Designed miniproteins, single chains. Designs and how they scored, part 95

Each design is a single chain, and the fold is of that chain. pLDDT is the mean over its residues in the fold that is shown.

## One batch from the design tools (miniprotein)

Design m3509
Fold by ESMFold2-Fast:
Structure m3509 (fold): chain A 72 residues (1-72)
Amino acid sequence: DPNARKAARLAMEGLGYAAEGNYDEAIKKFQEAVEVATGKIRELAEKGLKAIQDKNLDEAARYVKEILDLVA
């Protein structure tokens, strides 16, 4: 699914920005992932967004891994 893979890519980009300390861009990328995603991937992207807003990188990384496992 192209939209699922796009959501996964956006979530990965968001996690990368958060790892660099750029939380504003990270939040934007996770919001974009939520917009293109549907179903379980959208739910995981929303949880990832919440984790980034809380600056919880470990939790955000866990949700991104779950998204990647679904699109593999």
Scores: mean pLDDT 88

Design m3510
Fold by ESMFold2-Fast:
Structure m3510 (fold): chain A 86 residues (1-86)
Amino acid sequence: SPEERRREMEERRLELAEELEKALKARLNPEQQRQSIVELLGVRRGIRSGDVAGEVERMLNLSPEEQAELAREEGYTQSMIDLIRS
């Protein structure tokens, strides 16, 4: 069903977010992690809207709290959301 498919997609997004967090923490310092998360958030949103450059620019111009809220909506981990707020 459409509801079952949405739940499966949400679960898959969380798994990918956990893998992303692990990869970022293994290679980047906290400031680089924050920058990469915000840019990736813009890319992910841009793929759905058809405007990657515009969404990346939009994400970079938002406050940390607004960036954190959008990251939560995209299924990012709580520790990545907390990093954006810091």
Scores: mean pLDDT 80

Design m3511
Fold by ESMFold2-Fast:
Structure m3511 (fold): chain A 67 residues (1-67)
Amino acid sequence: SLVEEAERAAREGDVEKLIEYLKSPDPEVQRAAARALGQLGAKEYLPAIESLPDPEVRELALETLKD
């Protein structure tokens, strides 16, 4: 499943793949990717996250990077 693929990307530190999963129409996949980005501390990728077309997805990802 895409959730399992997002979890794999998290274990591999594949930030680019996780950013792609934030674009998924599946809320479970979006949450898995957002949590993984937060855990990786991917703050250096904030510009890429802020460029996402869906404002709700952007907000979810940004919130997970917050302490």
Scores: mean pLDDT 72

Design m3512
Fold by ESMFold2-Fast:
Structure m3512 (fold): chain A 63 residues (1-63)
Amino acid sequence: MIEEKIEEAIKEAEQLFKEGKIEAAVEVLSLIEKARIAAEQGDLEKAKELLEEAFKIAEEAKK
């Protein structure tokens, strides 16, 4: 589940790069990396929270 969400968030960041929204794309990728580290440390709650923030930023950037 969490790995699938990470892959989905990466695709969102790639779309932002294609649209020229570089700052938002970089922020989303930063949150994805933090979420990946948290998941590797066993902190799944923190990882999910960081991914939710990444998706929120991606959604806001699309407006």
Scores: mean pLDDT 81

Design m3513
Fold by ESMFold2-Fast:
Structure m3513 (fold): chain A 68 residues (1-68)
Amino acid sequence: MVSDLEIERAVAIIAAAVDYLALTRAGKPEEAQKLRDEAFQRIDAAKTPEEVREVYRELRAEADKILA
């Protein structure tokens, strides 16, 4: 019914939303908003499940740097 790509995008979007909430609650709402918007754009632009996973891996690294 849904493609593997759509499943990976859905998982990545949910994970990005969780990261957004964590950053917002940590007192970094501007960084959270920017990272979330970037995540949604990059995940939507990804053409393969592997590309979606790589995009989310990079976004998690950025979130970790903001939280440091």
Scores: mean pLDDT 80

Design m3514
Fold by ESMFold2-Fast:
Structure m3514 (fold): chain A 57 residues (1-57)
Amino acid sequence: SMMERIEENIRKAAELAKETGDVVTALVALHEAKKLGLESAIEYAEEALKEARRKQE
């Protein structure tokens, strides 16, 4: 479904942000997940944001 594709894209963006330390991409992924109410994607994006921030330190 379209929603499953959107959720998968958010998760892929979060994974990339986590790997590269791209805090902006992690924040965008989290914002989109929250706007859509995708609880599992929100949790994944929050963890990715934490890891991306850690890489910038």
Scores: mean pLDDT 84

Design m3515
Fold by ESMFold2-Fast:
Structure m3515 (fold): chain A 94 residues (1-94)
Amino acid sequence: VSEEELDRDVLAALVEIAGAIALKTAERNGASPEQLEKLREATRRFAEAVRNGDIDAARQAADEMAKILEEAGLPETAEFVRRVADQVIAALEA
């Protein structure tokens, strides 16, 4: 395993943890099954984009996650996801 691959796997794991927190928060606050499914899929795409070093795809997936959370009435959780995305993308650009 290359050092570069290991770093991306660690960043992807952080995305998956942030996604799990967002999903549990949305579930506890009455998000619909459709919103939860979209959030799971957006989290999967974000983690995959990070593993691939695809910054544009990572930004797009993170924006989708935040939008779903905002539509579910969770603006603070959306801000948490945006903050994680900013840090992960900054690490990918370094």
Scores: mean pLDDT 85

Design m3516
Fold by ESMFold2-Fast:
Structure m3516 (fold): chain A 62 residues (1-62)
Amino acid sequence: SPAEEGARRAKELAEKLGIKNLTIEVRGDTVLITAPGASREQVMELVRVVIEAGARAVGLIK
């Protein structure tokens, strides 16, 4: 599904960005991203790759 593909891409990008304590949860067509130690810009990049995969995204931004 687009949400599963988006979650996969977000995990791969998070690894490249050095993001620790990443939690990704897929709920239907929506991907929830929680990364308490990540910058706003990093979280927005994760959200972007989920949306580009065709899913909805929600990210925790400080």
Scores: mean pLDDT 81

Design m3517
Fold by ESMFold2-Fast:
Structure m3517 (fold): chain A 72 residues (1-72)
Amino acid sequence: SVEEIRREILELTEQLLEAYKRYLETGDPSDARRMEELWRRIQELLATLSPEERERVLEEMGLLIQEYLERL
């Protein structure tokens, strides 16, 4: 369902932000690779959505990223 895909994208986005934080702390190429893999999966899931559903999910991702950056 669209709701299940949305939840998976948001969960992957949180994992991406966690990997980003680790990369800022460590500079480890493995964390950079993990970010690339997570981003690729997010893009694949977004591509399965209609343009309208994709726009809605991207807005939610943006809010999640903003909240994360405010805590840095």
Scores: mean pLDDT 87

Design m3518
Fold by ESMFold2-Fast:
Structure m3518 (fold): chain A 57 residues (1-57)
Amino acid sequence: MTEKERKAYEEARRIIDSEGIAGLTPEKVREIAEKYGLTEEQARRAVGRAIADVNRA
C-alpha cells in the first residue's frame, strides 16, 4: 500500500469510529480519492481494507 493509500485507510477508520460503516458513502469515497490524489479504485481498496480490519458486528 502506498503512503497516500495508507492515509486514505486512516481517514476511513476515523469515519467508521465516528459515524460507523454507513458514513463511508460513495460520495465520501470519492472525496477521499480527491483529497489524497488516488484513483477511485485505490480509494475503494483502502476503504474496503479499513472496513475489513474494523470488522464491526
Scores: mean pLDDT 79

Design m3519
Fold by ESMFold2-Fast:
Structure m3519 (fold): chain A 65 residues (1-65)
Amino acid sequence: MADELAKEAIRALEAGDVETAAELVKKALEIDPTNPMAEKAIQMLAAAGHVETAKELGEYRKKLL
């Protein structure tokens, strides 16, 4: 489930829908904060220039760990 949500987030990001991507990453992290696909989605957000969103998601993940 968490892996599926993180993959959906990556697809949303590739489609340019940053808001949907961030929401899907949050849901994936709530299920499994150690999910490697969610981590990858956060890194892809940062690489695409959405550094504030990536930072917020990274901090959210740390709070769940």
Scores: mean pLDDT 82

Design m3520
Fold by ESMFold2-Fast:
Structure m3520 (fold): chain A 83 residues (1-83)
Amino acid sequence: SELEERIKKLIEEGQKLADELYDRRIANSKDPELQKLLEEYRKVREELKKAQENGADPQTIAELRNKYLELVKKIKELEKKLK
């Protein structure tokens, strides 16, 4: 499906950008709350990758994508307060 292909590309692009931001933050972050969010983000990222590799159903992928987006939002909110 074209929709599923677009969703996959969006997730891949988001993960690439998030990985770049994550790497930068790991190097300099000493904030416990940010560290905790980044660890949760890593777990969700791994689960999403695993679900995609195993051909999980669209509902499962959507749930993981939602958790991923929620964590990205929380990380951005915290960074906005710290910078």
Scores: mean pLDDT 75

Design m3521
Fold by ESMFold2-Fast:
Structure m3521 (fold): chain A 55 residues (1-55)
Amino acid sequence: GPAEELGERVIAALERALASGDPVLQRVAEYEAEKVIDKLPPEYQEKVKELLAKI
């Protein structure tokens, strides 16, 4: 559904930002993820938190 699709997009954006090594892209992805994390299904919230811990 829409929440799962949002979760997939946020995870993909965080993974791309981490892979880039660009601290500006990482900060933007972190901000965007934190803005929507509470709207995501629990499984996606955990994955997003895991990725955020790597920034």
Scores: mean pLDDT 85

Design m3522
Fold by ESMFold2-Fast:
Structure m3522 (fold): chain A 61 residues (1-61)
Amino acid sequence: MAEEHFRLAAAEPDPAAAAEHLARGFELLRDDPERFIELLQTVLGLSEEEARRLWEAWQRA
């Protein structure tokens, strides 16, 4: 389910709509940082370091 939201975000040309998809994916994986980091790497093409930084930012937001 969360990977679907990340795929929708990657395919979405509107930045605001893409951000909404990312937020939904994050909420579903809030208690699963390992899966969140994995999906950001595989679906969005982020490095492990970039994915971990994004996870940290969302935890602090």
Scores: mean pLDDT 75

Design m3523
Fold by ESMFold2-Fast:
Structure m3523 (fold): chain A 89 residues (1-89)
Amino acid sequence: GMMEEIEKLKKEAEEKLKKGDVEGALEKAEELIELGEEALKRGDRESAKRAFEEALRIAKEALKIAPKELILRAIGLILRAIGGLLDLE
């Protein structure tokens, strides 16, 4: 189900971060945001919340080690994840 897909993307993003692959980690964070947005459209608020929370965590960790050319992308993903969480309030 969607929760298994979220957990898989989370683990893949964590492995990218361990390797210093900031671009790969941000790609996984974006995929988590997209899953969160799909879950929200389906009324699956639990999966949406989890996806946005994990995307936010990953994007924040990626930002700490991001090269200058990826800083704005990381910030953009942080803002999108926060926006998704606000849509749940």
Scores: mean pLDDT 90

Design m3524
Fold by ESMFold2-Fast:
Structure m3524 (fold): chain A 56 residues (1-56)
Amino acid sequence: SLEEEARRLAKELIEKGQATPAAIEEAGKILSEKYNVSVQEGASLVALAVVRLQRE
């Protein structure tokens, strides 16, 4: 699902130490292309997943 893919991308960014705004935007572009959402919507889902994973 869109949310599962967003979490997967967020985990990869955290593991690489690259959870930057630019990398989150690039992940958002991947989700935009696959799931027919805006880049902003995809990036927001990845950013939310990063925050949740770092808080847990």
Scores: mean pLDDT 82

Design m3525
Fold by ESMFold2-Fast:
Structure m3525 (fold): chain A 96 residues (1-96)
Amino acid sequence: SEARKETEKKLEERVEEALKEGLGETLKQLAALSEQYKNTPDPAKQEELRKQGIELQKKLLEEMIKILEELRKESDNHETLDEYIAALRAQLASVE
């Protein structure tokens, strides 16, 4: 569907813009945490970093949902965006 492809292109552009803002900072924090995890021999510290990673994953999903909700306000294809928003909310609920 051309309408779906057009919505996906707009989503990609909006995500690229968000990566220069808060979304990029959250991804940077996740990457830094992953590197700390690899270089930390202490199991207790690794567990702390794992829990911090879960919280950052939740924050990332929340930021992505906000991007989709804003795009939905601007888009004619609400069905596709509603499906993506529902999928991300389901992922957010499962991150524990």
Scores: mean pLDDT 80

Design m3526
Fold by ESMFold2-Fast:
Structure m3526 (fold): chain A 66 residues (1-66)
Amino acid sequence: MEKQLDADTYLAFGEIWRAMAKKLTGEERIEALEKAIEYYQKAVDLGHPDAPALLEEARAELEKLR
């Protein structure tokens, strides 16, 4: 049970950072997307069912900026 609540928290942090990234440009946007990816990855590792799709979306956004 300990990991289930952590997965939801990490997913929420990833969503917050991804939303912030959309308001930023350049290096700050890249950093915000990297933070979102980090939190989504932690949510995936803890078994959150929605996290894999969100991780893939965030990675695709970052790849378009590189």
Scores: mean pLDDT 79

Design m3527
Fold by ESMFold2-Fast:
Structure m3527 (fold): chain A 67 residues (1-67)
Amino acid sequence: APPVYTLYLPAHLTPEEIARSILRHARSAGIDGVRVLDVREEPGHIAVTYAPGDETEEEIAARLAEW
């Protein structure tokens, strides 16, 4: 099965800040690119689930803005 990662981020971040945080986290883990699978708004944070993929920062931010 493809590896799936969950990242917890502050709820007040913009979609662009979230996209940058996901990509930084992925790079630190040795992952070249990402695909965002799910975003859950929880009290005090958001939970972002992603897998290795080929989405650009701009595509991730646009997707996040719709969730």
Scores: mean pLDDT 80

Design m3528
Fold by ESMFold2-Fast:
Structure m3528 (fold): chain A 55 residues (1-55)
Amino acid sequence: SALDRILEALRELKNADPLAPLTVRQVAERAGLSPATVSRVWRRVAGVGPREVLA
């Protein structure tokens, strides 16, 4: 469920402003999760931290 929330938050943020930079904080706020939870789930799925992918 946390991963599904993160993926939906990413979709919503990109639909609202496709050119805006995505941050862990914005994803966490939209998903209703802590930034630490977003980073933890991201590492588990991608094998790397969000800093390596989103920057």
Scores: mean pLDDT 71

Design m3529
Fold by ESMFold2-Fast:
Structure m3529 (fold): chain A 111 residues (1-111)
Amino acid sequence: MEEAVEEARRAGASGDAERAREGAREAAERSGTPGRGAVAGAAGAGAAANAGHGEAAAEGAIAAGEASGNEGSKRLAREGLESGDKEKATLYGGTAAGVAGAGGGAGIAGA
């Protein structure tokens, strides 16, 4: 998990949305738990948002929402991305990632 989270964070910080999404999917797939994918996606999306990479932030948040089963998080991130506004994509993606990541982290702790 930690390696997948760090990989996603580095990818997000670089603005590589594809790598951030892939890291989240691989973490969920390998661990057999949606929580790990959500944490990796949230870490990548958070790093991207902090660096001002709106598209990468939104894409990472969508992956985190998918991994956690959080439909609201997916919808929020997608709305930001579809707006065509870099700042809105960054804000909505970051918020959605935070919600999905918190849910995923809680799941891991509870397991």
Scores: mean pLDDT 67

Design m3530
Fold by ESMFold2-Fast:
Structure m3530 (fold): chain A 59 residues (1-59)
Amino acid sequence: GTLYRAIQPFPKTTPDHLALRPGDLVEVLEEVDDKWVLARSLETGETGLVPKSLLRPVE
């Protein structure tokens, strides 16, 4: 799958969000719109919505 790294923290403020810490690896499952993706945390196995701007591709 396509792996990304979180570059900023993201708090879980709603049940649909995925909480992120800087450096967390996520797999992008679906692009929901131009601002949001549905991702799975490789740290916790949880899925949720995160802003695309907080993610960078892992090379």
Scores: mean pLDDT 82

Design m3531
Fold by ESMFold2-Fast:
Structure m3531 (fold): chain A 110 residues (1-110)
Amino acid sequence: KAKEKFEEGEKLFKEGKYEEAIKKYDEAIAELEKKINSVEKPDPEDIALLIEAYINRAKALEKLGKYEEAIKDYEKAIKIIEKYLPLSNEGVKYLVEKLKKKIEKLKSKI
């Protein structure tokens, strides 16, 4: 369900339909947050998909010039990464550093 909505969002984003893509990411995020919050041990695939959904919604918000909203989504993605993923992993650390650099760049636009 959430994965299907996420994939529909990606397709809409590739077509330049950013507002429609955001609506699909909104639906995916809502379903994933409800699922993750309903269990003690969330599925790692659901965590990964939630992180990607926040990052992709942030990218769509950037395309629309909604920089403050995009920053909030990137910050939310970082919080989820820090909560569920090992920062001792170089790939995870690299992703967090990349997102932090993106946030700083966007702050210069508002």
Scores: mean pLDDT 88

Design m3532
Fold by ESMFold2-Fast:
Structure m3532 (fold): chain A 105 residues (1-105)
Amino acid sequence: NAEKLLKEAEEEIKKDPNNAFAHLRRGVAYYKLGKYDEAIRDFEKAIELDPKSPIAADAYLVLGEAYMKKGEYDKAIEYFRKAIEIDPRNVDARRLLEEAEKKKA
């Protein structure tokens, strides 16, 4: 339930505005609701707050997916590559990178 996730993440952010995981969770909720620009801002904030963590790896993956939804394939490719740099065994990131490269061509 994306609306419940959004409410819970908003409450976490109110308690700690620098909680990287809460920003990631709110971004995922926005993504599920089709609010890709809001999702992108939250994913960028999660990466800013914790740039070398598993949270950043997940944020780069879903940031790439949000740019795919917006048709911005060059940005999607960039962010999927960053996700793979942190987690080279991420099968989803590699698959989505190939999809983005095909969509750009």
Scores: mean pLDDT 88

Design m3533
Fold by ESMFold2-Fast:
Structure m3533 (fold): chain A 98 residues (1-98)
Amino acid sequence: KPTVTVTAPASVAEGGTLTVTVTVTGDEEVTVTVTLKNAKTGEVVAEQSATGIGTHTFTFTNLGAAGTYVVTAKALKEENGVKKIVAVDTATVTVTAA
């Protein structure tokens, strides 16, 4: 069964670069989708995807307004033509005003 683990820094400066590392384990092919969401507004400000088992690095720049953001990594597997979420992990990142 696949697992997903997201690793992100606790904080990043406004206008800085957020680097998120996602590690996927298991025996089956999956697609990992990473979303960056503003916790206060509920807006998804960025999304990136990668395919396969192993370690994936995602870089987010121009992080918008200072505040709390939720990073969500979802591992998706196709089963009978339907993409299903088979694993999920989240991290919280604070974007600090410059």
Scores: mean pLDDT 79

Design m3534
Fold by ESMFold2-Fast:
Structure m3534 (fold): chain A 61 residues (1-61)
Amino acid sequence: SAADELLAEVEALIAEARRADPETRRRLIQQAEDLLVGAYIRGEISEEQVRAAARRLREVL
């Protein structure tokens, strides 16, 4: 589904952020956040999915 594809893209950005320097990590996390916010506004993902993904993004800070 479109939701699964978006969440997979967010996971890929998280994986890249974990291996990145602090400046690149910040940019990748922002990119993932922008994708999540956009999808949520469009109604493509649930609040539960946003919360789960946001939790994972916080883990790489």
Scores: mean pLDDT 85

Design m3535
Fold by ESMFold2-Fast:
Formats: C-alpha cells, sequence, structure tokens
Structure m3535 (fold): chain A 129 residues (1-129)
C-alpha cells in the first residue's frame, strides 16, 4: 500500500518502511531516523535537522527539501535528490546517486556511482568516489 505523512513535525522517532511506498510531504524531522528497506520513499517539501535516512535496496527520492546536520546512507538502491539543499550533511552511496538542481555546502559525499545535473558543490563540500 501507500502511506502518506503530511504536515507533521516528528521528533526523536524512527520510521520504518519495509516494502510499501512511503510519501512524506511538508514535514519537519528533528533527531529522527527514516529507514527504507525495499520500498519507495519520497520526501517532498520537507526539512530534516540532525536526522538520518537509511535506504537499503529501494528507491529514495528527495525533492524541494532542506537537510541540515543530517546523514543519508544508500546501500544498493537508487538515491535521487532534486531541487534540494544539503548543509553540513553526509551522503554515503553504494548504489546510484543522482543530484539535480541541488546545492551542497559543508557536506561530504562518498559515491560509487554519481550523476550530476545542474548541481553546485559549495565551499566545505568533499566528494570521494
Amino acid sequence: GTTVIENKTIENETIYNKEDDLIIKNSTFINSTIINDKGKLILEDSYLENSTIINGKGQLIIENSILSNSTITNDKGELIIKNSILNNSTITNGGTLILENSGLANSTVTASKLILKNTVFLPGTTVTE
């Protein structure tokens, strides 16, 4: 099925999505963890502070969002980040990472496969393949 989380503030919580579609819209996550095992996770128009997203083998799409002091780990799935800003954040990517129309400042990216489209790495950002 599809689960929708919309217009919420979530603090100190862990959300687990195993095989279904999880859509998160216009929401704020503070000190929280989102785990997507094999399903599809879409994060839209949202803000993450001191939070972690773990994507196993599923698809993770982040659009129109801001991530601050946050971590994204993508094991073998596909990670797409569009129209988004990452500040003081870390991406560890074992699968495919697509960055489109996005900006990364004071951030670290480790990627096995990286595709860049109109993306800016601002000062303090390190990229390692």
Scores: mean pLDDT 87

Design m3536
Fold by ESMFold2-Fast:
Structure m3536 (fold): chain A 61 residues (1-61)
Amino acid sequence: MEEADKLIEKGRKAYKEGNYKEAVKYFSEALTLYREAGVDPNDPRVREIGRLLVEAAEKTK
């Protein structure tokens, strides 16, 4: 999951810097890659990214 891991790191960095639209983009792409790779939706990493995506989306208003 190297591509997904890179997207998550970019998303976390964007979120921390207040670039919420970019964070949404990166977290959304990472979730898509996890889903397509067959990673369990109940995996703590997937659930954490899902929560971060929702938080970032809320910040974009």
Scores: mean pLDDT 80

Design m3537
Fold by ESMFold2-Fast:
Structure m3537 (fold): chain A 68 residues (1-68)
Amino acid sequence: MQSPPPLTTAEEIIQAIIDTALLFKAAGAADEALLRFAREQLEGLVKQGILSEEQAEEALRRIEEALA
């Protein structure tokens, strides 16, 4: 298996979304609302060409993991 170097910009964006979701969860936001927020942000980033579909799917999994 070949692993390319991590994309610093993508990792920073993903981490920021995770941190934001955790902050909202701590403030009492529902997990369903947080997942919708995360999905909308990631879909927007894919449409802008900032993230690939694969990166967005991985980011969503990480957000779900962070909320669990």
Scores: mean pLDDT 76

Design m3538
Fold by ESMFold2-Fast:
Formats: C-alpha cells, sequence, structure tokens
Structure m3538 (fold): chain A 90 residues (1-90)
C-alpha cells in the first residue's frame, strides 16, 4: 500500500473524529499519521503535514463557533509543534 494513500486516509479520519468532537481519537489518528510521515519523509515533513491537518481542523471548529473544540485543537497543535521541534533539534 502506498504511504501517501494511507496518509490521506489518516488525515480524513482525524478530520472526521474532530467533527464528531472526539478529540482524543483525532489525536491518536494524528499521532499515527505523524509516525508514518516521519518514517516516509522525515521529521520536518511529518511536522508540516500534522500541523496542516490541525490547522484545517481548527479553521472548521472556528467556522462552526465551537470554542471548546477550537481551544482543545489549539492546545493539541502546540503539543505536536513542541514535540517535532524537539526532534528536529536532535
Amino acid sequence: MEAEEKLEELERLAVEYAKKKDIHKAQLVLMQMGDLAEETFGVEEAKNRVLEVLDKILEEAQKAGDEEVAKKVEQMRKVFESMYDLKLKR
């Protein structure tokens, strides 16, 4: 199975879980997506892809007026960004 096809599937799953307000499952799917992207393209590309999906989820939550989901997604984005920044400094 092509890694890019699996990454697209994981992106769709993360967005769908976030729309259902299942932020915990969205986070788990994003972790799986990040791991696959890191193995396939390296840490920098994994960071870019995961943060892009988080930005899409945040924009949709903001458009829906869901301040609780938006706040949780913003916190999750900061955690992922810090994690990848730490990996990139090694």
Scores: mean pLDDT 84

Design m3539
Fold by ESMFold2-Fast:
Structure m3539 (fold): chain A 59 residues (1-59)
Amino acid sequence: MEKMMKENKLALELYKEAKRKLEEGVPISQVIEEARARAKELGLSEDTIELLVRAIESM
């Protein structure tokens, strides 16, 4: 599915942005909420959003 490949790429981009924000001192709770909101805007599946949030929490 071409959509699945696109979702994975977008999730990785959001993960990189989250990591950068955490390194800049943004609170993890804010980073998670921003990543979740952005992922929903991009139309990512709930499973992908959950994986992204868990990855950010494990940083």
Scores: mean pLDDT 78

Design m3540
Fold by ESMFold2-Fast:
Structure m3540 (fold): chain A 91 residues (1-91)
Amino acid sequence: ANAPEEAEELAKRGKELKAQGKLEEAKKLYEEALEILKESLGEDDPRVADMLENLAAVYKAMGKEEEARKLLMEATEIDVKTLLVNAVKRV
């Protein structure tokens, strides 16, 4: 589907903007990418976790440590669910 590809392109641009110190612009692109991924793939998709981690890194760079922690907690919950499903499949 085109929607996950659009999210990946937004994430690439967000990464470039973050590297340039354009944190508010990077935040906006990662938030747009996150919403596209949630709508197209569901909240528990590993790509949603990756996007939450990218957004958390931007919040941390902005000095918004508490917001960054909340995003990392959401990403960790998705990653744990993925690891548990994979562990069961390997039994």
Scores: mean pLDDT 82

Design m3541
Fold by ESMFold2-Fast:
Structure m3541 (fold): chain A 79 residues (1-79)
Amino acid sequence: ASAERQARIEELLREVQELAEQAAEAHRQGDYKKAAELLREAARKLREIAELSTGDEKQTYLAAARRAEELAAQLEKLA
């Protein structure tokens, strides 16, 4: 991968980590709607990482995005 592509992946991974931490905090506070919104944002960024990735790595990030979307949908039902 180009240095620019790698830098973008690293940036997106940091953003996903921050969103995951914020979602966990919202969940601890009982704010399931906010937790779901943050997980959907994380899923979108995971799909962006997948677009920059190839092969097994791409499939891993797509699977992670789907999992985040599934968790968001479950939390929305609790809100």
Scores: mean pLDDT 88

Design m3542
Fold by ESMFold2-Fast:
Structure m3542 (fold): chain A 56 residues (1-56)
Amino acid sequence: SALELADRAEAGGDANEAAGDTAGAVAAYRAAAELYEKAGDLERAERARRRAEEVA
């Protein structure tokens, strides 16, 4: 489902951020935001977008 894919993308962002891969983290958080939006979870989509901007 889109929600499950969004959760995986967000976890991937967290892992990339922990590893120091800023570009990978940004890409993963942006992907998570799009997937959360597709799933109808606009609040989590906005949080994922903000997180991408914060680490960029």
Scores: mean pLDDT 85

Design m3543
Fold by ESMFold2-Fast:
Structure m3543 (fold): chain A 73 residues (1-73)
Amino acid sequence: GSTASLSDEELRKLAEEYEKKGKEAEAKGDYRTAAIHYRAAYELYKVLGEEEKAKEASRKASEAFNKARAQEA
């Protein structure tokens, strides 16, 4: 969906919330849910042009995704 209706501050806060949810899911061993939340944070940081934060969220999403795949192998 379009993010045009949210301010940059609201988008940044939402991205931080997704990072927190990803970390909480990862702590519970729910790596699939963690990967989804980290990916959402990545997309929001990309929209904001926050390249360093987007890169970190992308890295966390990839790590969680790889752990989820390892659990399903």
Scores: mean pLDDT 82

Design m3544
Fold by ESMFold2-Fast:
Structure m3544 (fold): chain A 81 residues (1-81)
Amino acid sequence: MEELEKLKEEAEEKMKKEIEEREKELKELLEKGEISEEEAERQLALFETAAELRKIGEVWQYALELRKEKGLSIEELFELL
């Protein structure tokens, strides 16, 4: 399904942009001495994990809508993800 593939690509691109923006924010805080290097690494790792979970959630919600439109079973939907 072209629509699902496009959503996956858009969600991946959005996630990458959010991570890049967070890296820049954390770098600025490091340069200002407001956080430690270790704390910045921890915050980035947590943000990356959260961003990945959001991406999965967005793709999953769209996939459920496609299931309704295309008449896919839950099992078929899992294979497309």
Scores: mean pLDDT 77

Design m3545
Fold by ESMFold2-Fast:
Structure m3545 (fold): chain A 100 residues (1-100)
Amino acid sequence: MILAEAEATWEGTYKKGEEKEILEFTTTEAGTLNVKVKITAGTGKLIFQLYANGELVGATIVKAGEEAEFSKEVPAGNYKLIAKVKEEGDYKIEATATLT
C-alpha cells in the first residue's frame, strides 16, 4: 500500500555546482522511501541528494541518459530531493518518490 507519493519533472541548462530542489513532500508516517530518478536529455552528471527532516540520508550520481533507483528507511516528516550539477549541460529530470 502506498502511504505517500510525489513526482516532478524539471528541464533546463545548469552550471557546474548549481543545486535545484526537484521535489519536496511531508508525511505523518515512517516507512521505506523509494526514489527513482531519470535524466532523459543532454550530457553531464547530477548528484541526487535525499534529505529527511534536514538530514542527508542518501545520494547517487546519475549521468545524462541514465536512471537510478534507491530505497531508504525514513522517519515521519519532511523529505527533499536535491539535484546538484557536477558537469555543465542541458538536463531533463524525471523523479518519483514513493513511501510504503
Scores: mean pLDDT 80

